# Designs tried in a protein design run: designed miniproteins, single chains, continued (5). Part 33

Each design is a single chain, and the fold is of that chain. pLDDT is the mean over its residues in the fold that is shown.

## One batch from the design tools (miniprotein)

Design m17199
Fold by ESMFold2-Fast:
Structure m17199 (fold): chain A 66 residues (1-66)
Amino acid sequence: SSMRQKILELIGEILRIIGEIEDLKRELKEAKEKGDEKKAKELEEKIKELEKRLEELMKELKSLPD
């Protein structure tokens, strides 16, 4: 089923992005603890972009029939 393949691809991309966000949030915490304001700002921007992409993918997944 092409629909099943699409669902699996979306889930795979969602899980990949969630993992990347968690890694970046860990790095952000470390950057803030070290007082690296430039790195913290860059990480916050990357996290926001990925969270926006995650929201778009979650909306796409919810639009698919069960």
Scores: mean pLDDT 86

Design m17200
Fold by ESMFold2-Fast:
Structure m17200 (fold): chain A 60 residues (1-60)
Amino acid sequence: SAVAEKAAEIAGVSVEVAEKALELAKQGRTDGAGALLASRGGDGIKGQKAAEVLREAAGV
């Protein structure tokens, strides 16, 4: 999805990882999504920003 591609670019992870994070965000597990993105991308701030993008998309 376009939102997962955007999150993947921000976090520096694969689209597959961003899609898994999007599923977590859709379940209300935004902290889990952020942690996944941060651990795979190696940057906590970028992971958090990417998780915010996914939360916004999931929370509409």
Scores: mean pLDDT 81

Design m17201
Fold by ESMFold2-Fast:
Structure m17201 (fold): chain A 67 residues (1-67)
Amino acid sequence: MDKLKKIFEEVLGKSPIGPDDNFFSLGGDYSKALEIIKRIEEEFGKKIPLSDFIENPTINGVLKLIS
């Protein structure tokens, strides 16, 4: 949880970010989405397809994808 929250906050340059806050509503774009996917792969060893991230663009959504 805490590591994923930090990744979202660092990529978006915003804090605090809630677990159900929409990445794109917070000012994220597709370039930042690719950056977050790369950081998740580096930290958790899970490669998330961009389409799955777009359908689940929250901390809680991503947690379901990597669990």
Scores: mean pLDDT 82

Design m17202
Fold by ESMFold2-Fast:
Structure m17202 (fold): chain A 70 residues (1-70)
Amino acid sequence: MREAMEKAAKEAEEAVKLAEEYAKKYGKETVVEGLRKQAEEARRMGKATGLEELAEKVVKLLEEAAEKAE
């Protein structure tokens, strides 16, 4: 589980960099909804697995990406 959360953090960092490009290509609403859904899932998984600190990092990055996609 921890390895999956670490991978999610890396992917979230990439999403922040590519947020505007993805929003332009796939549509703002779709990208923002997808990122926010992933942030909610990351928070729930962090609480369930005791990886709250890592989950909060993922959540913040995904929310930043969603903000940039708007």
Scores: mean pLDDT 78

Design m17203
Fold by ESMFold2-Fast:
Structure m17203 (fold): chain A 69 residues (1-69)
Amino acid sequence: LTPEERRARVEATLQWLADHSGISVEEVRALLLSDDPEAQARARQLLHDAGFSDKAIERLRAEVRELEA
């Protein structure tokens, strides 16, 4: 995957999560990028409610962090 293709896939996933969790894409991104334990716990809860496994959550967090670096 090119960086552009990877970014597009991540953005699509974040938009889907925002649509299904009732929060904005920017809020989802902020929760995934946060080093705050409370924000991390909230992100994990929202992603579990959306059907994500722990492994999928860790992968998504890593992908978002790589794109924002």
Scores: mean pLDDT 79

Design m17204
Fold by ESMFold2-Fast:
Structure m17204 (fold): chain A 61 residues (1-61)
Amino acid sequence: AEARIAALEAEAREAAAAGDYAAAAEALEEIARLYEEMGDLVSARQARLTAERYRALAAAQ
């Protein structure tokens, strides 16, 4: 589970650096789902808030 989250965090950072905020948001939404499955609701909430910010950036393009 942790290895998958680390991979998705790298994908989100690379997508954001490339200006692909929609892809960054998708990766963070997957991270939030994984944290929810693990019972880490605090980390899940943080991931969802970050995804929401990237969705807003994507909509502003």
Scores: mean pLDDT 84

Design m17205
Fold by ESMFold2-Fast:
Structure m17205 (fold): chain A 103 residues (1-103)
Amino acid sequence: PRPSPEELAQMVKQQGIRVLGLPPDASEQEIIDAILSRRPDAAQAIAEIIREILDSLEENLDSMTPEQLEQARLALQQLLDLARLLGDEETAARVQALLEKLK
């Protein structure tokens, strides 16, 4: 079964919570605060999650509907903002390149 946009967002949140060692009910603000603390372990772990998501999206781009592509574009914009907050220019460049393919 194909995950909904809400399910995809929840999966990303849950994976981020797991990697950051936060409680399962952690708010988006608590996740952001963990990133903004600039802990090298947290920043690296989130960058790894972003790269995994990018790999999955790149593999499935050709099979996506226009609606799924628009949802992926919105998710990629959020991932770009996260990569920039982490100072990971290489991951940010990869997200930007994928966003250009969806225009």
Scores: mean pLDDT 71

Design m17206
Fold by ESMFold2-Fast:
Structure m17206 (fold): chain A 63 residues (1-63)
Amino acid sequence: SAALEQGAAALSALLGVPREAARAVAEAAMKDPNLTREQAAALARELGIPEEAAVQGVQLARA
């Protein structure tokens, strides 16, 4: 969706991570409103980005 794409672009710019990684983080946050910090950290390891970036990305995608 347009909202997901816009969110991914904003997160990529704000967190300094690749757009594809930001998109995956935003999509995960939108699909699971109960996504835990541990699940966000696991996603970060899969995407090759810092765990804190994924955690912050999830929080920002929900705001």
Scores: mean pLDDT 79

Design m17207
Fold by ESMFold2-Fast:
Structure m17207 (fold): chain A 64 residues (1-64)
Amino acid sequence: GPLARALATRELVEVSGLSREEAERIVEEAMKLDREAAVRLIVERSGLSEETARGVADALYTLS
């Protein structure tokens, strides 16, 4: 939902240093995938560790 998207986007910006616009695009793409595929996408696009990316993905899938 909108809250989960907003929280995941904010977390991704804070941990990656990406722009809000880039983080919003990554989160929107991740929302179309399952949890494990979303983790992989976040790692590939942001360069974050799998552990950190999983935290971002969990915000999308546990708060929706």
Scores: mean pLDDT 80

Design m17208
Fold by ESMFold2-Fast:
Structure m17208 (fold): chain A 63 residues (1-63)
Amino acid sequence: MKEMTPEQIELIEEQLEKTSEHSDPEGVEEQIEELEKALETAEGGVKEKLEERIEELKKILEK
């Protein structure tokens, strides 16, 4: 995961959590797309973390 550092992924996750708490569904959808792109190249624990975030956002979107 040299192209994606854990710090970068954590920062994205934090921004996305802020967005999902106080933003429109469209913003949440864009964050999901970004995480799905990161998920394509992520492995190990990072992959699991990204999957969890995507699921949380999908729950917000689905309600």
Scores: mean pLDDT 67

Design m17209
Fold by ESMFold2-Fast:
Structure m17209 (fold): chain A 67 residues (1-67)
Amino acid sequence: SKEELARELARKIAEEYGLTPEQIDRLVAAAVDLAKALPDDVSEEEFKQILEPALRTAARALKEREA
C-alpha cells in the first residue's frame, strides 16, 4: 500500500539522517499523512518523486530542532 511504502521510505531516510526514535515517529507520521493527502491515481514513480524530497526536508528540520 502507499501507506506502507511511505513508512518504509520515512524510516530509511530517518536512518540516513541519524534521527532519534521520537523524530523517526514524527517523520513516519508526516509521511503517512502526505500519502493519504495524495490522489489515488498518482503513480508509484510520482509518489516517490513527491515523497522523497519532502521527507528529506522534514528530516533535516527535525534533526536541527529536536536534537
Scores: mean pLDDT 79

Design m17210
Fold by ESMFold2-Fast:
Structure m17210 (fold): chain A 56 residues (1-56)
Amino acid sequence: MFELLKEIQELVSLLSQHDPETAGELLRQALDAYRNKDLDKLREIKEELKRKVEEL
């Protein structure tokens, strides 16, 4: 889970340079999911971030 959160934080850092509002919202959701040990939600958030970053 920590490695997945780390990957999410890197993607958030990239997205925040172009869309800080969306990046901040997804980071908040990821931190909440990490606190609740919701691995499926963390994976969903990572894929959403990855998709948004790849379209920049």
Scores: mean pLDDT 82

Design m17211
Fold by ESMFold2-Fast:
Structure m17211 (fold): chain A 93 residues (1-93)
Amino acid sequence: MDEGYEYFHEGLKAYEEKDYEKAVEYFSKAAELFLKAGDNDTATRALIALGKALYELKKYEEAIEAYKKALALNPNNQEAKENLKKAEEKLKK
């Protein structure tokens, strides 16, 4: 869990600095570790952050997959629902 939080914080720093490729790398590692630990809430947060970084890279299909995984863990997560719709709208344009 500690290692997952370290990757998550590094991902947040990269995202803030607009290094979205590095953010994807760190959030992917964080999500994998949290999923392995069975921590659905932290895994959901990492998957949403991953989706946001992928969206900024215009990797909308990969962002959609990340948000769908987050919703599989927490179906009522409003942030994941809103970001999923936003990414799907980009593919329709």
Scores: mean pLDDT 87

Design m17212
Fold by ESMFold2-Fast:
Structure m17212 (fold): chain A 64 residues (1-64)
Amino acid sequence: MTPEEAIKQAEEALKKAIEAAKRGDFVTASNYAVASALLYAAAGENDKGIEAIRKVDEVEKETK
């Protein structure tokens, strides 16, 4: 997997996490958020991984 492929997959996982959080499916949202963070970390983008988790957490807090 190239870093570019990892970033692309991380972005898709983050999108799915946000959609799940908006639906109130917090288990699916958390799973995709973690997957996104791990994919960003694999690409060397640790800060983006942390940011992804924060974004999903904010959406979950607004939905609760």
Scores: mean pLDDT 80

Design m17213
Fold by ESMFold2-Fast:
Structure m17213 (fold): chain A 68 residues (1-68)
Amino acid sequence: SLEEEIEKIVEEAIEKVKAGEMSPDEGFKWAMTKIMELLVEKGLSKEEQDEYMGYAAELFAKKYKELK
């Protein structure tokens, strides 16, 4: 599902932050950029893009808090 693809991208970003390959800000930007590219490629409406981007941002924040 699209939600599973988003979760995978977010988890990849969190693992890069955890490994010291990226700062939290860099990891967030990387994940949001990858997810936006995915949503645009799938032809989602702007409303759907906004909903999934919000979901992705909340998911990143939740997983990042679990590291600290």
Scores: mean pLDDT 86

Design m17214
Fold by ESMFold2-Fast:
Structure m17214 (fold): chain A 72 residues (1-72)
Amino acid sequence: MEEQKRKQARELGIKAVAYAIRAVGDLLEGNTEGAERDIKELEEIAKQLESLGFTEGAEDVRRIAERLREAV
C-alpha cells in the first residue's frame, strides 16, 4: 500500500513540475488564461498529495502556485 502511494506521489510530482513550467511559459507569452488553468492544476495536485499523506510536498506545490499567481 505504501509503495503504491509513493508511486502515485512521484507521478503527481512530475505532473506538478510540468504544469509549473507550462505556467511560466504562458506568463512569459502573456497568456494569462493559460497560466490560470495551469495554476489550478497545481492546486488540485497539491490536494491529491495531501490526501496521500505527503503534506510537505503539497505545501511546496502550493507555494509554487502562489508565486505563479503573484506573477499573473
Scores: mean pLDDT 85

Design m17215
Fold by ESMFold2-Fast:
Structure m17215 (fold): chain A 78 residues (1-78)
Amino acid sequence: MEQDIEDEIRLALIEIEIAVFKLSMERGLPVTEEDIKRLEKLKKEAKEIAKTSTNPQVRADAERLAKEIEELIKKAKE
């Protein structure tokens, strides 16, 4: 139970950070190498939650988020 709550909180925090990053890109702010490294780290964390969470909904949300982050990284490198 504790791990599931921690996974849900981690996932929510990643979603917030990704939402802020998307907003920044939409506003035309430059994407830095540090931003790319941060996104790669968030993607790795989301993938780990997808593998380890005992809650199937949390796993599904984590998989979706990891894919979304990967698409963001590809777009940011353009």
Scores: mean pLDDT 81

Design m17216
Fold by ESMFold2-Fast:
Structure m17216 (fold): chain A 60 residues (1-60)
Amino acid sequence: DPEGLPLGLFIPADTPEEEQERKIEEFSRRLKEELVARGVLDPETAEKVAELIRQQLREM
């Protein structure tokens, strides 16, 4: 069992729902900003991708 510290973006399963929802929104927003800044996607497409990721994280 390797020690993986820090693991980067980590959302514990025991995190309160309110805090988990906020972190999901922050993650999705930052991901969108990074994709646009890197020129990988246009703002409109990046927003749609972030929305799909946000939805998937909420379902988990």
Scores: mean pLDDT 68

Design m17217
Fold by ESMFold2-Fast:
Formats: C-alpha cells, sequence, structure tokens
Structure m17217 (fold): chain A 94 residues (1-94)
C-alpha cells in the first residue's frame, strides 16, 4: 500500500541521516494507517516520526508525534505503549 511505501522511504532516509525528511515520510505513513483504522501501525509510524524529529534537533515536533503515537496505540488497545509515549512526550519538553 501507499502507507507501506512511505514508511519504507522513511526508513531509507533515516539510515542516510536525513532525519527531517524521514520524519515527514513516517508522519504521512501514520496518517494513512490512521485513516485505514490500522492504529498499531499508525502508532509505530508516529513514534518513528517523533524519534526522527528529535534527532534533527526539532524542539516541539517530537512531543507532538509521541502524543500522536500514544493516541494511536490507545485506539489499538495498547495502553502500556500509550502511557510510555505520553511520558516520553513530557520528557522531551524539559
Amino acid sequence: SEAEELFKKGVELYKQGKFDEAAEYFSRAGDLWEERGEYEKAGIAYFQAGRAYELSGDKEKPAEYYRKAAESFRKAGNTKKADYLEKLADEVLK
């Protein structure tokens, strides 16, 4: 699917150290999986976007994407990952 292709492109860019570009592709993949009700995959994609933005030095987007990932994992019924990511979002704003 388009979401899998976008996620794969994000992984490739991440391996090249192109973290901002990788984060954009992960974010787009997450949005498509969220639209499809594939909440576990959306959560993984948003988490990867948050990590990529953190590595790029962005100060706000990591917390935004970790919260998006937490919401997606909560919709998937993965409360433990959701709770972890909410805490991680709070930590990156310190």
Scores: mean pLDDT 90

Design m17218
Fold by ESMFold2-Fast:
Order: structure tokens, then C-alpha cells, then sequence
Structure m17218 (fold): chain A 60 residues (1-60)
């Protein structure tokens, strides 16, 4: 559905942005902040995987 497609794109974008923020923090020597952003990126990635599976089921 349209809603699931939008949520998937939002989750994918969120994951990419958090991975980028984690890399920036690591370059700045802020390992604690880098770990925090990495964890958030992994959560968004997991949500994207769940949404992708749900969308595949509905469009099958």
C-alpha cells in the first residue's frame, strides 16, 4: 500500500542519515555518540526490513 511504501522510504532514509551521523561522530573522536547513532541506524534498518517483508506479502 502507499502508506507502507512511504514508511519504508522514511525508514531507509533515517537509517542512512544515522549511519552518516555515526561516521561523523567517530571522525570527531566521539565514540559514545557514534555508538548511539549506530544503534539508531540499526533500529531504522530493522524497521525497513520488517516493512519490506510486509509490503512483499501484500503485493504477492
Amino acid sequence: TEKLRRELLEAEIEAALYYMKASIAKLAGDDETAEEYRAKAEEAQRRAEELRAELARLEA
Scores: mean pLDDT 85

Design m17219
Fold by ESMFold2-Fast:
Structure m17219 (fold): chain A 62 residues (1-62)
Amino acid sequence: GGAEKSAEAAKKAAEAGDSAAAGSAHYQVFLETGNEAGRQGALAGTAGDAEAAAKGAIQSAK
């Protein structure tokens, strides 16, 4: 669904080093699933940890 596509977008953003894009995609996963891991990833992305944001988004979309 949309959460899986958002998680893939977060992963690609993290690979590019774009923490803001990774955090935004992760927040979208949280909005679609209500999964706390998505919220935590969005916060990590905002703080500049794109890798943590992408990892959480991928796990929360499962």
Scores: mean pLDDT 68

Design m17220
Fold by ESMFold2-Fast:
Structure m17220 (fold): chain A 71 residues (1-71)
Amino acid sequence: SEASRLLQLGVNYAQKGDGKKAAEYFKKAAELFEKRGDTVSAEKAKKAAEYAEKGDFKKALDAVNSLDAAR
């Protein structure tokens, strides 16, 4: 899905240490999850964005890995 592609782009930027770009893509994925009524995945993607903005890439990636859509 497009949301899964956006999550993967966020993961790639997080792995490179680019928290701002990672957060942008995680927020875009969260918007797509909300549009389809997947509030749980949207909230997890928002938390991943918050962790990425803080530079906590380990917690950001853990949040993405907890998403059913990312697995």
Scores: mean pLDDT 82

Design m17222
Fold by ESMFold2-Fast:
Structure m17222 (fold): chain A 70 residues (1-70)
Amino acid sequence: KIERARELLEKMKEAIKNGDLEEFKKILEELRKLLAEVLKADPRNKEARELAEELDELVDEAEKKLKELE
């Protein structure tokens, strides 16, 4: 599950880089759901918490870029 979350995070970075808003939104929903499931099962999972923090940073970056695409 953590490996899948890392894969999704990398795909989301590529979607942001490519300006693919549809792919970004799809990956964001999937990744948020996956991380929530992992953290609910194991709240002490350091890797999942780190990925959630990295996701928040990436969303902030995407918010700035996506406003240019509206």
Scores: mean pLDDT 75

Design m17223
Fold by ESMFold2-Fast:
Structure m17223 (fold): chain A 62 residues (1-62)
Amino acid sequence: DEEKIEKLKEELSKLPDTATLEEIVNKIREVGKKLGFSEEEIEEFQKIARLSATVSQTVKKL
């Protein structure tokens, strides 16, 4: 799933780093569903976002 993770990172990088946590979490769900990630994988990515709090840190930790 390296290819799908890279696509997720690229889509998240389009958000400004001033984006709210809820915007980041919602974008992960939207893009994750489009890329075919499971609900469990999407929830894990959202957890990373909640711990990271910014777009740049979320992308770095994915």
Scores: mean pLDDT 81

Design m17224
Fold by ESMFold2-Fast:
Structure m17224 (fold): chain A 65 residues (1-65)
Amino acid sequence: MVSRETAMYIRAVGAAVEAKGLRVRVKDGKVVITVPSSDEEAIRRAEEAKKELKEEGIEVELVVE
């Protein structure tokens, strides 16, 4: 789902996620967060961000590499 509010939230949280050392991009109105499979703390932070963003109505996809 994409609205003006959602687009603004995606931009703001994208910047916040990058500040935590996580790679983030936006694709088709959703946030894509990339984390290394060897960094359990980064994966946990990404899962927390995904939960918070989902409560805001933002779709999040996690990519582990």
Scores: mean pLDDT 68

Design m17226
Fold by ESMFold2-Fast:
Structure m17226 (fold): chain A 53 residues (1-53)
Amino acid sequence: SLEEQIEEILKEHRKEVEEIKKRLGDTMEATIEQFVLMAETVDRIIALKIQAK
């Protein structure tokens, strides 16, 4: 279902956030990369919702 696909995307997002923190720690660069990742994740969800008809 659409909800299951969105939950999988959010699960991937959380995993990628942890990898950013592991690589960069608690730095400003980690915060910026997290904002970029959030924008990418939102775009993926929007694209999925548009395609789910």
Scores: mean pLDDT 83

Design m17228
Fold by ESMFold2-Fast:
Structure m17228 (fold): chain A 62 residues (1-62)
Amino acid sequence: MSPEEVRKLVIEGVAHAILGVGYLLDGDYEKAKESFREAADLYEQAGDTELAEKLRAKADEI
């Protein structure tokens, strides 16, 4: 992947992580879990395995 493509994946990952937090505050646990997992997949594709693991752990806590 190009550096620009990696950057785009990171930005999309951040957006999904923020959505996950929003859903948690609304009590939508299913959507929160899904959003955190999508964020983790995006970070993993971008090569940021540490953030991906943290987000998956967060989803598993819900």
Scores: mean pLDDT 83

Design m17229
Fold by ESMFold2-Fast:
Structure m17229 (fold): chain A 56 residues (1-56)
Amino acid sequence: INESTANEEEKIEYIINIIKDLEKQGLLSKELAEELIEKIRNREVTEDEIAEIIEK
């Protein structure tokens, strides 16, 4: 990967995987996890907003 653009896509997928992990652990409801994943895929939320939800 030579460009930051490719890394951005990979980072989005990484965040989605974290959300799925949190849902499996019971830290997020299935509905909330699905909503967050869809917002991420549609780019309706920023990385900072996601970090606040996941990390605190």
Scores: mean pLDDT 69

Design m17230
Fold by ESMFold2-Fast:
Structure m17230 (fold): chain A 100 residues (1-100)
Amino acid sequence: SLFEELLKKMDSPEVKEAQRIILEAARKLDEVEFASPEARQKVARLLTGAAIAASIGDLETAYELLEQASKVMREAGDDEGAKILEEAAKKVRELYEKSK
């Protein structure tokens, strides 16, 4: 059933690790003061979406949203923030591959 599949994914160690990775990335971004206000707002929305996706076991959507967030930061010239998000996306993608 869809509910059993969802619950199984939500209780996986990969999902819990993905949530930790996203939270660590958010904490690191709070220490970066060079993001443009517009880019920061867009990244906040994408990070929120990634956290929600990860919480329900949708690791594919989670890493895709993190990749989009890194692109937003890069286009704004915020290379340090982009790198933090790109590293987080790579780690979540590895967890997604392990969950297959």
Scores: mean pLDDT 83

Design m17231
Fold by ESMFold2-Fast:
Order: C-alpha cells, then structure tokens, then sequence
Structure m17231 (fold): chain A 67 residues (1-67)
C-alpha cells in the first residue's frame, strides 16, 4: 500500500540512497495522490540530489494538500 512505499522511501533516505527513495515516494504518490507527506519527502530526496528546481513543485503540492 501507499504507506509501505512511503516507509521504504524514508528508510532509503536515512541510508543516503536518494535515487531509490525518489522512486518509492513516487510510487506512494501514485497509490495515494493526496498524501502531503509523500510529496514533501519526495522534495527532500530531490533536494539531496541537487534537483532543487524539480523539488519545488512537490513542496508546493505538499503545502496545498495541508492547506
């Protein structure tokens, strides 16, 4: 489920496996498009990869979902 993908993504983030974390967070979003936390954590992983321009819209989406 989406939460399991989100949890695995967080584990990969903690291990410094940013590219793999991005893929798991994307899968979490595919299963639950309204999960603000998945968008925020995807943005964080992208930031660690130096992909700040790509991260910005995901942070924006997370804020929109949280209000």
Amino acid sequence: NAEEYLQKGRELLAQGKYDEAVEYFKKAIELDPNNAEAYRELGVALHHLGKDAEAVPYFKKALELEK
Scores: mean pLDDT 86

Design m17232
Fold by ESMFold2-Fast:
Structure m17232 (fold): chain A 96 residues (1-96)
Amino acid sequence: MARELALEAARLAREAGVEAVRVGTGPELSGGIAAALQGIGGEFLAEHFPTDEGAYEAANDALGGAENAVRYGKGRGVELAREAIRLAKEAMELAR
């Protein structure tokens, strides 16, 4: 469960980050790119580390990416990012 939630959080964080870059709603597009990269990092960790430790690391990366996507996103991007934050926090609690 923790790994599955971390992977989903990472996917949503990546989509939110990509949306933030695409719509240019943040003060700088570089911030949106950074958010997208953080989301991708979390997805990579969740895929390659099927342990609870790997799930925690993936969820923490996804949380960072999603928080940046909320800062730079608008509309749908913010909704995706908030869902990613929720799933990431849940995954981190389960991975303890």
Scores: mean pLDDT 63

Design m17233
Fold by ESMFold2-Fast:
Structure m17233 (fold): chain A 73 residues (1-73)
Amino acid sequence: TPLSPEQVRASTRLSDTELRVLEALSSHPGEVLTPRQIAELIGLSQSTVSRALKRLEALGLVERRGKGYTLSP
């Protein structure tokens, strides 16, 4: 039985970096942001942001659209 997204979110421990990435995406609703653009917005390296995005995508919290990412619906 698949877990609901709400149950996964409630039980998931996110790092400070992952939370900052989610906050940046939440501040730009409906926009597709590249890892470079997110890194510029939050003052982190593109490599750090890319790792955080991959984990968030695996958790179903963000989705890849073309060359960037947005919040999952």
Scores: mean pLDDT 76

Design m17234
Fold by ESMFold2-Fast:
Structure m17234 (fold): chain A 97 residues (1-97)
Amino acid sequence: NPLEPHRLTPEEVAADLESIADELYKRAEETGNPALKEIADLFRKAAEASRAGDLETARQLLHEAMRLGDKANLSPEDEKFVISLLIAAAVALTAAE
């Protein structure tokens, strides 16, 4: 089926997760919210796990990032930002299967 999404390599998934972490670090500097920096650190660890081929650990780290976001009392704007990045990360991980 020519409409099937292209399967991503572990390196491509890692690059996507690293890009997401960079966006979260930038947002953390702009807002001063330390929770965004902690979430960014989890995305960096997820990228490292993905590069090693450990997609299960990458998924677990993203679940932890989501849990931290829920507990961090983020502004509605920052919450939407984090949710959009978590969706992008989930899509990338799914494309690696």
Scores: mean pLDDT 80

Design m17235
Fold by ESMFold2-Fast:
Structure m17235 (fold): chain A 56 residues (1-56)
Amino acid sequence: ATPEEAARSALAGVIGAAILGETVRSPQDVVDAAKKAGLPVFATPEEIEEAAKVLS
């Protein structure tokens, strides 16, 4: 439940950043890129890092 929800939130941020062609160097860059695109990202940089481990 919780890990899947965190993974989905992180994935939305990564997809948003990729669509915009933003360079993602850190979890914080994912959040910043998604926010700049007007996409709601409720995942923290820590949650994005954890989701990346699960999705790897």
Scores: mean pLDDT 60

Design m17236
Fold by ESMFold2-Fast:
Structure m17236 (fold): chain A 89 residues (1-89)
Amino acid sequence: MKKKIKRKLSIVKDGKVVFEEEAIYDPETNTYTGKKFTLTIEGDRATLKVDKNVKVEVGDVLLIDGHPIGTVTSVNEDGTAEIALSGLS
């Protein structure tokens, strides 16, 4: 019944938070939507789309509510980044 779950997304580069924004999580689409980003989770991977003013690079770490969830593995020409989700094995 609760329509929207509020979460905080952070992007960490070299141990420093370089981007942080509050997002709404939709469990039906497994998507976090902020003002400057959209993060969609599919299995062990996620796709991050960011505003052109947000510089995302390979090796950047993504956190949800301060907990590491994944690492940027590639950045596409359209500004979309591929994320490998953290897990045991």
Scores: mean pLDDT 78

Design m17237
Fold by ESMFold2-Fast:
Structure m17237 (fold): chain A 61 residues (1-61)
Amino acid sequence: KIEEFIKKLTDLQKKILKTYGTGDENSTLTGFERGIEEEFLKLAKEYNIDPKELLEYIRSL
């Protein structure tokens, strides 16, 4: 489920955040969210989760 996906995605998002030099939500959305936006949308549709909430949840991990 989402838990397994998020655990694996956490490692990827850390690398992406370092690459884009993020810490700002705007920067994260332009780089990270665009890149994997479709993956977030898939999970959001299946579990009725807001894409922004899913993104923040992953960033917090």
Scores: mean pLDDT 53

